# Designs tried in a protein design run: designed miniproteins, single chains, continued (2). Part 92

Each design is a single chain, and the fold is of that chain. pLDDT is the mean over its residues in the fold that is shown.

## One batch from the design tools (miniprotein)

Design m7174
Fold by ESMFold2-Fast:
Structure m7174 (fold): chain A 94 residues (1-94)
Amino acid sequence: SNLEQALKLIEKALEIAKYYNDKETAEIIEQVRRDLSKIPEAIKKLRELANEYTAKTKELREKDPVEALKHAFHAGAASVSARYLEEAAELLAG
């Protein structure tokens, strides 16, 4: 079913967030698992969070390359998670 496929995409987003140890991204996705009406809000928050991590990566690149790399991975996790939630929203709408 479209619902089953959407829930599977949400679970993939959560797996990515957990793999990169991004607790903030994981928390946003777990809220979506509890309430699917929060998908649009979650997508917006994850896109904003990805931009924040990207900005921090650029700021720290020369000062602290190791910390910069952590923020880069978190930016990736948030961006990919937002994409999976967008795909889940399309399945739920169709």
Scores: mean pLDDT 88

Design m7175
Fold by ESMFold2-Fast:
Structure m7175 (fold): chain A 101 residues (1-101)
Amino acid sequence: SEQLEEDRVLALAGFVDDMKAKGTPFGTGTAGNTTVSGGIIGGEFKGTITFVSGGKVITLSGGGRAGQEALKAALANGGGSTVTATTPSGEVGTATIQPLT
């Protein structure tokens, strides 16, 4: 949804601002129902993004590219399971879609 995308962008911005404020490559950002926690390692986001949408908790982990590929696969299979994706560079990410309980 547009609101979920806005919350994710704002949470990522808060994460970057937190890193800048602390002077470290690690931080946390929160907007709406979205939380980002992790760091920038080797120029890539490595961490966890958690958000709630449509009565489901969605958790992404790993590198940004790998996490996004895992999310695409998890959404394609209708959720309810953890999906793992590996990039050509060998990076691993996971995506989990769970009922909100």
Scores: mean pLDDT 70

Design m7176
Fold by ESMFold2-Fast:
Structure m7176 (fold): chain A 72 residues (1-72)
Amino acid sequence: MTPMQKALELLRKYIATKRPEISGKPLTEEERQEYLELAKEIIKLVGKEEAKKLLEGMVPEEVIEEAIEELE
C-alpha cells in the first residue's frame, strides 16, 4: 500500500466514524487534538503539500497549519 493510499484510508475511517461537521461550529479541545493528530499523520505519510489537499474541507485550515509548524 502506498503512503497516499494509507492517508486516504485514515481519512475515510475518520469520516465514517466521526462524521465531522466543522463549518461555523467551534471545536472542543478533544476534537481539535484529534484533528491535529490526524493532520500530523497525513503530513508524515504524503508530505505537507499533498496533506493540505487531502485535508481541505475536512480539517480546519488553522489546525493543518499548526500541524505543519509542529513537524518543522
Scores: mean pLDDT 71

Design m7177
Fold by ESMFold2-Fast:
Structure m7177 (fold): chain A 80 residues (1-80)
Amino acid sequence: SLEEIAKKIKEKVDEYFELVEKLSEEDQKKIQEEAIERSNELEDEIIKNNDSVENEQKKYLELAEELVKRAKEVLEKQEE
């Protein structure tokens, strides 16, 4: 359901920000700039495809999961 997808998006976004807060100021800026660029690319894709609200939310969930994975990778490299 849309409500389940929205809940998962919120959970992933919350996880992303918790991870980002643990990063250096330089890495925070870099990751935030990457997130903005990816968000803009996704918005353009949604518009071009004329996606339904459900497909739009699914794509935003996939982006949120991608951003969490990226933040974890950067955090792990800081601990090495």
Scores: mean pLDDT 84

Design m7178
Fold by ESMFold2-Fast:
Parts: C-alpha cells; structure tokens; sequence
Structure m7178 (fold): chain A 74 residues (1-74)
C-alpha cells in the first residue's frame, strides 16, 4: 500500500496548498492545486481498493483516510 499512501499524502499536500492560495486571493492557482490534489486522492482510492483485495487492509485504510482529508468521499 506504499503507492496508495504516497498518492494520498501528495493529494493532501496539494489540497492544503490550494486552500492557502485561495485564502491569499490567488483563485486560479488555488483551484489548480485543489484539482491536482483531488486527482491524486482519487488515484489513492483506486490503489487502496486494490491493496484491500491483496489483504493490506491497514495500509488501505490509512490511504483512504488521508484521501478523505484531501476532499474525496471514500
């Protein structure tokens, strides 16, 4: 599940950066970072579901929790 967790963390970092940019008034850059974060978080959900099928339930659960924090409903 390392790939799922890595994608989820990157998605969360991008979403947080996007929120900072929106608060600073840079709407276009903020939206771009949020959309990138959501894309990475969606990839993390797909990878986490594959990990669950392989029996890595703990790694999958962690990746899904981070993806949800990034703004993706899991």
Amino acid sequence: AAAAVAAAVRGLVEALRGRELLEAGDVFKGIGHILRGLGLALEAVILAKKAEKLGDTAGAALALAIAEAAGVKV
Scores: mean pLDDT 75

Design m7179
Fold by ESMFold2-Fast:
Parts: C-alpha cells; sequence; structure tokens
Structure m7179 (fold): chain A 89 residues (1-89)
C-alpha cells in the first residue's frame, strides 16, 4: 500500500499516542509536569522529526513502537496531553 508521508505520520493520532507513551516511558520524570508542558516538549520533538530523512524517521519510529509497547501510562493522561498538543498543531 502507499506509505504515509512523514508529514502525514506526524499528524496521525495513533502515531502521536505511541510517541507520547514512548516519551513518558523513557522519561518518567515528565509525568510530574502538566499535560500542557509535556505537549510543548512533544511539539518541539515533532518539529525536529519533520527535519529527519525518511530513513532516520523509520529507524526512530521502530524505536518508538518498541518503547510504546512496554509503556504503562494512564490513558487519561495520554488524552489530556494529546488535547493540548492539538492546540499547538
Amino acid sequence: GPKLSKEEFLNDEDFLRELIRALLYENPELQKMSPKEIAEILKRILDGLSLLSDEAFEKFYERVKKLAEKAEVDPQLIDDILAELRKLM
């Protein structure tokens, strides 16, 4: 099937949820921050990801998927962060 472009992936809700889970799994101290502050960090990460080559982005996404699978994060926190992130996009 057609590959989603990197820009389409960066706006995909499933990808954003996986990215949130992966970020909080690797950086548990971020869970002490407000959803708005976490969303601001995520927006900076997304801006950085937009500058990666397709190969570098694919390698990054493989890592994100593996970390997200291990993450146990409150679904409400993910929803709150995603809502704040959407205000920045």
Scores: mean pLDDT 83

Design m7180
Fold by ESMFold2-Fast:
Structure m7180 (fold): chain A 102 residues (1-102)
Amino acid sequence: MSDEELEKIAKELEKEISRIYNMEDAKLTPEGLKKLRDYLERLQKLVNEGKVDEALQIEIDRLERSIEIVKKAADAGFITPEQGNKEIERLEKELEELRKKL
């Protein structure tokens, strides 16, 4: 993974967090960026080793946890139920596409 690819993914994640939690300037910490890189490199290593199903399962588990976090944020009033439902629908569509690859 190039530094440009990581920066693009990090910026997309920062925009997503800002939108979901109504924050103007959500930024990943240096530790958060390192964890993101380590996570993405782990997935790439699994794919390179032919463990594609294991890599897909890790991404599926991540999306399922993300859905639960968004639901809890909406239930706690950090975001509106309408905003929460929209994000859950988006994440469920990604989850369905990953499950089709298993």
Scores: mean pLDDT 78

Design m7181
Fold by ESMFold2-Fast:
Structure m7181 (fold): chain A 76 residues (1-76)
Amino acid sequence: SEEEAEKLAREYQKKYGLTPEQAAVLYQIILNYFKSHEKVDPEKFKRLLDAVIKAIKKNPEGVSEEIKKAADLSKF
């Protein structure tokens, strides 16, 4: 749901010190994952979030395209 995606994006923003722009990209990725998956696999979802955070850390200036590449939903 949108509310769950917002909550998770806010929690990760706090935990990893994400900018508002980075948190917005994360929110979109989480929302798209929920729309593409009827049942969330906690292990696969955690791997997706870890991949996104890793991409953000490598691109702290907020290169959206590189972050979205790391969040290839077909792999999760």
Scores: mean pLDDT 73

Design m7182
Fold by ESMFold2-Fast:
Structure m7182 (fold): chain A 78 residues (1-78)
Amino acid sequence: MSPLEELRRRAEEAAREVIEESLRRGLSKQETMRRLGEVLAEIGEEAIRELGIPRGQAEAVVFEVYVEAERELEELLA
């Protein structure tokens, strides 16, 4: 698995867990997305350190997962 594929896998797994926990706790979309942003930023920093991914590429993957998670959450709340 490439370093970028591993980062995306970690980010997507974390997004799923944040959404599931937030729905279980009845959190708002705003609070869910705030928490997700914090978790994804941490995952991105870990991937830069551990996998040697350039910051710009790590930030791009994290941002894509964040946008995809927001869309998924909107569909779940509809």
Scores: mean pLDDT 85

Design m7183
Fold by ESMFold2-Fast:
Structure m7183 (fold): chain A 100 residues (1-100)
Amino acid sequence: MEKEIKKKLKELEKLLKKGDVDKAIKLVEDAFKELVKKGEYEKALDFLVEAADLAYKYGKLEVVKKVYELTVELLKITENPLKAIGAILYVMGLILDLEL
């Protein structure tokens, strides 16, 4: 599972470097849905934070916004709401930095 997440993050970075925003969004959504389906909510949250950092690094605002939406979805189902709230505030900060 850890190795699978790292592989997805490497593929995401390749898509972000190429500017393939639609495929980057799809990869993030698919990886998030698989982790949620497995009940791996903390791993899903950690994946989303790392995905947001990568999207921010490459200036891909639409991908950061998608991560924000998915983190809000995770807040509704997670057993650790404080950690999810912290991640939402962090990703919101990344969006504000890119919109300026």
Scores: mean pLDDT 86

Design m7184
Fold by ESMFold2-Fast:
Structure m7184 (fold): chain A 80 residues (1-80)
Amino acid sequence: STEDKIKKIEEIIKKIREIYKRFPSMSKEEQEKALEEMNKLLDEMLSLYFSLPEDKQKELRPQIQDAWNLVRQAESELLK
């Protein structure tokens, strides 16, 4: 259960990073769809993260915060 959740979180983070890497080369329409997907992935990631034991939350916090920051940066780029 906990291990499966961590694996899923890691998969989500990898997806967010992949989308973000491609984001600058996307059209505006593609960026809007990509941001929607990143926000859905972020919501799923956070839901899983807050369901983890406290010690595992401490270990993953920097990676979770990094993923969150990437989504906020993409949003900022699109809306400016």
Scores: mean pLDDT 87

Design m7185
Fold by ESMFold2-Fast:
Structure m7185 (fold): chain A 61 residues (1-61)
Amino acid sequence: SRTEKVLATIRADIAAHPEAAATVVAILEHELRNLPSDTDPEVKAMVEAALATAREALAAL
């Protein structure tokens, strides 16, 4: 699925650039905080999944 590809890309990016992991998490946290309240639930769920995946990848370093 599109979501699976996004999550795989996040994991691959953090693995390739561990020094950027904290920045990726910060960007996703900012994105989630600034998401409009009327945002599609699927889009919000994807951003939340991306943030969780980035945090897990950072913790695994």
Scores: mean pLDDT 83

Design m7186
Fold by ESMFold2-Fast:
Structure m7186 (fold): chain A 81 residues (1-81)
Amino acid sequence: MEELVKLLRELAEHPAVPESYRQALRDLIPLVEKGDIEALREVKRILEGIKAYARAQGNDETVELAEKAIELVDEKIKELE
């Protein structure tokens, strides 16, 4: 959980991530910390959007961060189901 939350906070402050996605991540982080499965699913949707946007912009570093975050979200959802 600490690694996931840290990575979500990094993405929420990242200049290559659109402000709408950054705000959504900031709003969802407290729910993710509580293990809210619906919040985790919503975060995954947002991260997929960040990944797609970063790929379109040619920002490989942001794509890698988003992919790592998606992996950690999927891992956490499996633990809670």
Scores: mean pLDDT 85

Design m7187
Fold by ESMFold2-Fast:
Structure m7187 (fold): chain A 91 residues (1-91)
Amino acid sequence: AAQQLLDQARAQVEAVVAAAVAAIQKATSPQEVQAIVVQAQVQIGQIVADSTAQFLSLSGSMEQTQQFRDQLQAIGDAAVAQLEAAARAAL
């Protein structure tokens, strides 16, 4: 259950990052790049929040919840770092 939620969240986050990176490569201004990054970060944050809520509906253990949150946050943090790197490379 937890692994399936993590795999689903990772796939959704990777899809958002791939779409954002492609959009950044086609962007013609720093303002356009920034708008793409902000929108992608909001979508990633929503995926993290939704995945956490789904996990909490399946488990009441605080320790299991913390482990899930830590892994999910790492996925989100890595995605944000990748987006910021792509934005810097495009400028």
Scores: mean pLDDT 83

Design m7188
Fold by ESMFold2-Fast:
Structure m7188 (fold): chain A 68 residues (1-68)
Amino acid sequence: GAMEEEEKEKKFELLEEQIKLVAKLLGFDSAKVERLSDEEVKVTLEKDGKVIELITKYEDALSELLKL
């Protein structure tokens, strides 16, 4: 089905909020999520001056973060 762009934007905003909460619990200093497409995101994590970037599908983003 067709989703409106506003609904997609809210979906990605909720993912960013969830990623930031989980990253904080895992001891990261910062976390950022960027929408690359309707299905892909870039997650940027920082800890102790080290930057970790991963590109993943929207649905896999939380599980990939938890594997770190």
Scores: mean pLDDT 80

Design m7189
Fold by ESMFold2-Fast:
Structure m7189 (fold): chain A 65 residues (1-65)
Amino acid sequence: SDRYIDLMVKETGMSREEAREVMRYGASLGFSPTSTVFLILELKKELGRTPSVEEAKEYLKSKKT
């Protein structure tokens, strides 16, 4: 759903294409859309800036147990 892409763009500053790629990757790792958004918001807070797609993917991968 575009709702989570819109939320990711609004809250992280990522482009729609970047947000879509990150959301797709999170889903591939078994994260819910909500969990993916909250994890990337946590990463943004840690970095003090919008994460790159590569940083977001590595962060999500690191959180998978």
Scores: mean pLDDT 85

Design m7190
Fold by ESMFold2-Fast:
Structure m7190 (fold): chain A 94 residues (1-94)
Amino acid sequence: VVGFEELVEALKLVEEGNRAFEEGNYDEAIKYYEEALKIYRRIGDLGGEAEVLFNLGKVYEKQGNLEEAKKYYEEAIKIYEELGFKDEVEKVKK
């Protein structure tokens, strides 16, 4: 079941997380991304889930937590590969 209101909320949380990340407020970015991730998982939006997982990987990488970053990148890659998003897979793998 997909709720339009939930999708709008998730998109706003991703935007807020992106702003916090750009500002160097990594703890705030993680909070927003985790909230968005819960919504995408609830509504079954695999593309949104993968995007948020990739963004969480970037935040943890910036914090120097490479083990956590790798975990999120691997989860994002797995979903992108399942969806056939080759460009997104290449972007995450570098």
Scores: mean pLDDT 82

Design m7191
Fold by ESMFold2-Fast:
Structure m7191 (fold): chain A 99 residues (1-99)
Amino acid sequence: SMEDIVLEELKAMLEEVKRQKEEFNKRIDTAKENKDPELAKEIQAEVEKLALRATIIDAMADYYNLSEEGKKIRDEIRKLLEETQNKVEALAKELGIPL
């Protein structure tokens, strides 16, 4: 069913977001330590692309009325992305990069 397809896409997105969040955290620390605006811009662009992909899946999830499992996964994805976006915005502000 479409609900099953959306649930599998949400599970895949959660694993991707978890993996990329760990990598982004390391790169954010590096950009901050080295005061590297080029690395900060690259991280910002990559986080924006990940957030866009998650938004498309989230819109499908909202339309197809997911199970409780699907809703929990969606909420976790949203939380992890919000935390990552906030860190990137803080980095951009610290380095004087336009948002």
Scores: mean pLDDT 84

Design m7192
Fold by ESMFold2-Fast:
Structure m7192 (fold): chain A 55 residues (1-55)
Amino acid sequence: SAEDHDAFGVTLAELLARSSPEQQVQLVTEVGAMLDAGHSDAQLLDWGRAKLAEV
């Protein structure tokens, strides 16, 4: 949904802001792989929230 898409964008931006340059490359690569695999915005948001809880 648009809400999940927007929430994922905010979550990803926060993850990137709190990450080293090497971690930023890794996060972007993981997002790309999930998009290629056909993951939904809701699945990306769940992943992003889980990652944010680790940092």
Scores: mean pLDDT 82

Design m7193
Fold by ESMFold2-Fast:
Structure m7193 (fold): chain A 85 residues (1-85)
Amino acid sequence: APSLEELKKRNLEGLKKQPISDEGIENVLESVKWIEEKTGGDYDKAVELAAKEGGLEIPEPEELERGKAEREFTLEMVEKELKKR
């Protein structure tokens, strides 16, 4: 089975290959706003709250770390696109 680091790398490589759409940018900005309004910018707490509100299981630590890496990369892509505009 692939390690957590290998899964993070594959996910980040996948994100790099797909251009972020205008709708994708709006969705990311809305998620940033939601996290700020609900948690003051605490991503881990935001994931826990979303899981509880959605009736889902709280992610395992490995899944949280993967989600953080994906989110950080997505935010970097959004910032790069906004700077072009």
Scores: mean pLDDT 69

Design m7194
Fold by ESMFold2-Fast:
Structure m7194 (fold): chain A 55 residues (1-55)
Amino acid sequence: GPLFELQRRVAKAFTSGLEKAREVEIEGRKELIKTFPSPEQQEEAMKILEEREKR
């Protein structure tokens, strides 16, 4: 499923470095959020992701 493919891409990106692996994870999570059925749910999930990126 999409989550498994995201994990696989992140693992492969670790060979290029931790920063690239994190970027791939963030982009993949944004794509998964876009599949959420409600724009309100998408906005809330994006705000949570942005707060995690600030850490």
Scores: mean pLDDT 73

Design m7195
Fold by ESMFold2-Fast:
Order: C-alpha cells, then structure tokens, then sequence
Structure m7195 (fold): chain A 79 residues (1-79)
C-alpha cells in the first residue's frame, strides 16, 4: 500500500510537481495523512488515464477529483 503511493508521487514529480512540494507530500504520506494520500493517488490516476488516451474516464475522474480537492487539484494540474 505505501509503496504504491510513493510510486504515485514520483509520477507527479515527473509530470512537473516542484521537488519542495514532493518532499512535503512524501513526509505527510509517511505520517499517515489520509487526505494527502487520497489526493496523490487521485492525481496520479488521472494522469495515467490521460497518458493512456482514456479521455472519457480521465474527465469523469477529474470531475470527482476537482469536487473533492479543488484548490490542490488546480495547483497540481497547472504544473
């Protein structure tokens, strides 16, 4: 379980998330911050769907993600 969320955060880092923010997210994940864990997993899944060309599924997941994490989602997707 923890291994997957670290893979998810590395995917976001490769997509342009600043290293300082990546370090903060890793620390909070290690502390068991469920909101940060859900945020990272959701953002990584949306990115994977977009890379796979599964646009309809990515849009549906992005809509749910924006409703749940709107301020953080805008910051992550703008990177």
Amino acid sequence: MMEQVYEDIELLAAAGLPESEVEILRRRIEEGDEMVIEYVRAAARILELLRAGRVDEAEALNEAFLRRFRPAAEAALAA
Scores: mean pLDDT 72

Design m7196
Fold by ESMFold2-Fast:
Structure m7196 (fold): chain A 90 residues (1-90)
Amino acid sequence: SAKNEIAARIISGLIDELQKLKAEKEAGKPEEEIKKELEFLKKVVLDVMKKYDIPEEVVKKVTEVLDYAIESGDLDAAIAKLQELLAEVS
């Protein structure tokens, strides 16, 4: 569906942003700053998903992954979870 196509683009963009944050973390960016960037990214992604009326089930799964990333700092696991979700909606 068109909404699944938009959801796939949003999730793909989010994966790219998390990969950038991972590179910044590896370059020595403080974990507190990474957490703030994740919180900002969550806000932006939720606003975009609301704008495009993305299904609640997809919004919940994306939110769970971002909350996991914020709580754990495990960007690799978050990226892997989003890649699995991308395969589901694509």
Scores: mean pLDDT 88

Design m7197
Fold by ESMFold2-Fast:
Parts: structure tokens; sequence; C-alpha cells
Structure m7197 (fold): chain A 67 residues (1-67)
């Protein structure tokens, strides 16, 4: 589960920002989601190997906000 993995390494503030980002990306393309995940990882020094988990989490949030 991407949330379980991310919640073990991100602060509550970073998780809240990531959820807000997911809401902002509710109508975004896959490329826009990937770009946002990379920018978030760069901003907070998150390892590149976790970018797929960030993308997966943002896509799950997108599904929730589109419903």
Amino acid sequence: DPYEKLSSILTGEQLAELVKLGEELKDASDEEIEAAAKAFAKKYGIPEELIPDLVAFLKELQKLFQS
C-alpha cells in the first residue's frame, strides 16, 4: 500500500500537503501527476525509488476526488 510506505517516512505536514496536491490534480493527466510527484520528492529530499509510490498515492487520491 503506497500510503503505508509513505506515512512511515513523511511527516504529518508533508502527508497533508501530498493529499492537497492530489485534490489539485483530480483532473490531471498521468504525465502531470508524475511531474508533480517528482517535484514533491525533490522539494522534500525523498529518494527517487519512492517516486512510483508517490505517483500511485496521487492516482488513488485522484480517483477519490473524481468520484
Scores: mean pLDDT 81

Design m7198
Fold by ESMFold2-Fast:
Structure m7198 (fold): chain A 102 residues (1-102)
Amino acid sequence: MEKLRDEVNKYLEEAEKSEERGDYRTAAENYIKAADLVEKLIEEGSLDPNGYDYAIELYKKARELAEKAGDEELVKTINQRLAEIYRKRGDEEKAAEVEKEA
């Protein structure tokens, strides 16, 4: 559990560094990895379900960077991840909204 939290921080640092150098695609990928780990921590019971709000925030940041990179395929992947999290939170309308944008 501690190990996965350390990995989240490592991905966030790499994402910030990549964004600073204009590597938006690599930055987006690292934000996705951080968000995936946050979700895993919730599933393992190491983080409460309010952590889904944080994962959503990280995925939205990744989507913004993927759009800047012109990576439409990555944007679609992020939208699918967002839809899955909204469903896990019981927000089926938000999930459907994000899927229509993909």
Scores: mean pLDDT 81

Design m7199
Fold by ESMFold2-Fast:
Structure m7199 (fold): chain A 99 residues (1-99)
Amino acid sequence: GKVEEALRKLREGIRQLREALRTGDLEAALEAVDKIIEGAMMLISTGDREALEEAKRLLDEAIELMREAIKRFPDDLELQIKEGVLLILLGLVNLLLNK
């Protein structure tokens, strides 16, 4: 279903971001973050409580990796903007879970 597809996309994005950080590949890191954002948005759109709880855990991990990415690529403004997007998505997940 959509939840399984979204979770797969988010987890694949996190894995790809870790790999991009190991190799120093900025383009791969940006593509990985876009996949994380898409997966998180899909999970949020389901409104499923279990999906939202999983999204929170995965977004916390993604944000830690984003902070590492920004340290690795300090001149890349797009990474900083995308960290902001992930923080907004995490805020939305927390809002929905505490409704």
Scores: mean pLDDT 87

Design m7200
Fold by ESMFold2-Fast:
Structure m7200 (fold): chain A 59 residues (1-59)
Amino acid sequence: GEETLQKIADLADKRFPKLFDEKKAELSKVISSEGTVNFLAYLIARATSAGLAAKELGV
């Protein structure tokens, strides 16, 4: 139900800031454009946080 979706969202949101910061740090060593770094880090962190949340909840 909605409670399960909320738990997935909450777990993803909790993981996102750390993953985003880690990916920004990694990408900034290779990519000089801050805008490109932020965009790619956002996409990677979002996908990774959602995947980890789904795996943790067995879905």
Scores: mean pLDDT 81

Design m7201
Fold by ESMFold2-Fast:
Structure m7201 (fold): chain A 65 residues (1-65)
Amino acid sequence: TTREAADKVLAIGVGVDVPIIESVSIKGDRITIKGKAETEEERERILKAAEELSKRTGLKVEIEE
């Protein structure tokens, strides 16, 4: 899968709650979210974004710092 698919996954609705996400990539049935969490609340935002993305796409989501 290409980077274009990652952009579409973001457009599906990760929302504005995750401005700290640097990139999203898709390989097969897996989505990887890269972001920098500087606070505990930012870490929680990334986790919630991953959970929502998984529910909306049906894919497994991993988080990278």
Scores: mean pLDDT 64

Design m7202
Fold by ESMFold2-Fast:
Structure m7202 (fold): chain A 90 residues (1-90)
Amino acid sequence: MEKEEKIKKLKEEIDKLIEEIASLSDTPKQVAIDRLKKQVDDYKDYLIKVLGLDEVEALERVKVNLETAKNLVKIGREIDKELEERKRKL
């Protein structure tokens, strides 16, 4: 696979993760998307310029971090739901 094709695929996967995380947010979806995109761009720039990673490695790390963030949001929502159900039984 050419490097350009891998970069394109990673960017598409990152965009999908941003939209999914934004959909789980209590912030208006468009505001959440805009904030996440800025954070992703700033972090990617840091990884490339400060840590010296190539663009593919930087995008792969961004993707892993977004997958972790999505999982943490889901776990947080599950905890909130369990706490609410517990209060109802008291």
Scores: mean pLDDT 79

Design m7203
Fold by ESMFold2-Fast:
Structure m7203 (fold): chain A 68 residues (1-68)
Amino acid sequence: SDKDKAQSAIQGARDALRTLRDLGADPDVLDEIQSMIDTAESYYNSGDYKTAYSTAQSALDRAHDTVL
């Protein structure tokens, strides 16, 4: 379901952020990704699972661009 996809994407973004934090990534980059995750969680809590999913995917992409 859209809800399950959004939940999985948000969790993936949280896991990526934790990894970057453990690696000592730039605090400004960590704050940016956290803000994106918070936005995705806000959409999820309002029932907008499609926007929550796309926002969480953007957070994941930003995290991956930081590691690579």
Scores: mean pLDDT 88

Design m7204
Fold by ESMFold2-Fast:
Structure m7204 (fold): chain A 83 residues (1-83)
Amino acid sequence: MSREAAEEAAREAAEEMAKVLTEEHPEIGERPALEAALAATEVAARLVFEEDLPISAEEVQQRAVDVFEETLARLTAEERARA
């Protein structure tokens, strides 16, 4: 798998994840969900192909999940501050 192929797959996955997340949690909104999913998949792709780290696929997934949760929490906190 090339970086380009991985990036394409990650983008598709991010869009599907955002759809599912907004169906389950409409109050998160489509944009925050998509932003969090995209940030996570971009970090995963970067770790695998650009950082040249000897990192396992499992660790890449863990870091992607961490970025997803942090980004979603930040965006959710911003929405919460308005409520």
Scores: mean pLDDT 70

Design m7205
Fold by ESMFold2-Fast:
Structure m7205 (fold): chain A 87 residues (1-87)
Amino acid sequence: SSLDRALRTWLALLRHELATEDLSPEERALFQEAIAALEWGLATGDVAALLARLEELRRRAQSLGHERLAAMLDTIVADLRALAAAE
């Protein structure tokens, strides 16, 4: 599905960022949590619960001053919501 493809694409992007960017230990942990959430979403197909987990992570990233990660998570949530609504 388009949703499954989007999940895999975002997962690949987050894994690439984690591997290539010079991230603080705190920001690395948040990226790892986002990766785990997307992997969980792929495994379960529970889009509603995935979106809730990603929104919680976005709020935490923003609260901690990780604006780039917060913006990435916001984009992922918006993309996944649009795809879920189209199905």
Scores: mean pLDDT 86

Design m7206
Fold by ESMFold2-Fast:
Structure m7206 (fold): chain A 87 residues (1-87)
Amino acid sequence: MGREAARLLLEGGLLWNEGAPRERVTELFAEALRLLGMAEEDIARFRRIREDPGPPTAEDRALSARILARLAGVEPLLQELYEEHLA
């Protein structure tokens, strides 16, 4: 599942750079987080933050830390896929 999650993260990042709708990018990232084993409650909070970003709460910062920890686990796969994209 890590490679598919990394693929969705790359796709979402590329679409974000191309100016794709935020909702489309958010759903790609949400699916990646689900594949990385994030709880559905955390994924729902991630969607809400993306849709209506306000000042970050302590709970929002805690969620951000959990997301970054999961992303660190797939960073080598994401780098591999990015290098394949550049080839």
Scores: mean pLDDT 80

Design m7207
Fold by ESMFold2-Fast:
Structure m7207 (fold): chain A 56 residues (1-56)
Amino acid sequence: TVEQALAGLEYARDNVPGISEEAQAALDAIRASSGKVAQGLAGSAHAYLSNMGLTE
């Protein structure tokens, strides 16, 4: 969900070295969007976090 993607990105921004800038940019992009665009960006962010092992 969008909420899960935002939580994962906030964790990554604060706790994963080397990606805080990218995580913040993704957070800002999702927060600046609404509806289907926010859902799409959240899906992309979830895939990115999953590839880094930050999701179950």
Scores: mean pLDDT 73

Design m7208
Fold by ESMFold2-Fast:
Structure m7208 (fold): chain A 94 residues (1-94)
Amino acid sequence: MMEEMIKKVLETMEEVIEALRKGDKEKIYEILGFDGLSDESLEKLLKALEEQKKLMEKAIKENPEAVYELIKELIPEDEREALFLGIKIAELAK
């Protein structure tokens, strides 16, 4: 269960990163709730999420127990919640 949740969160983060790389504004709006983003804002968001994903992977590797506790408290029900959970997991590596 916990390993499956981690995988789902990582897959959601990668899906958002890929949508940002492609400039898929409709997919970005569906997941993040932001519309009308400039190309500069999309590039900044892409760089931020790529860094967050690296920190998330670091947290999973170096502090898996804290990651499991966070998932236990914040079980995501949709892609947006899974993305926000990924960002919170990344904070554990800071």
Scores: mean pLDDT 77

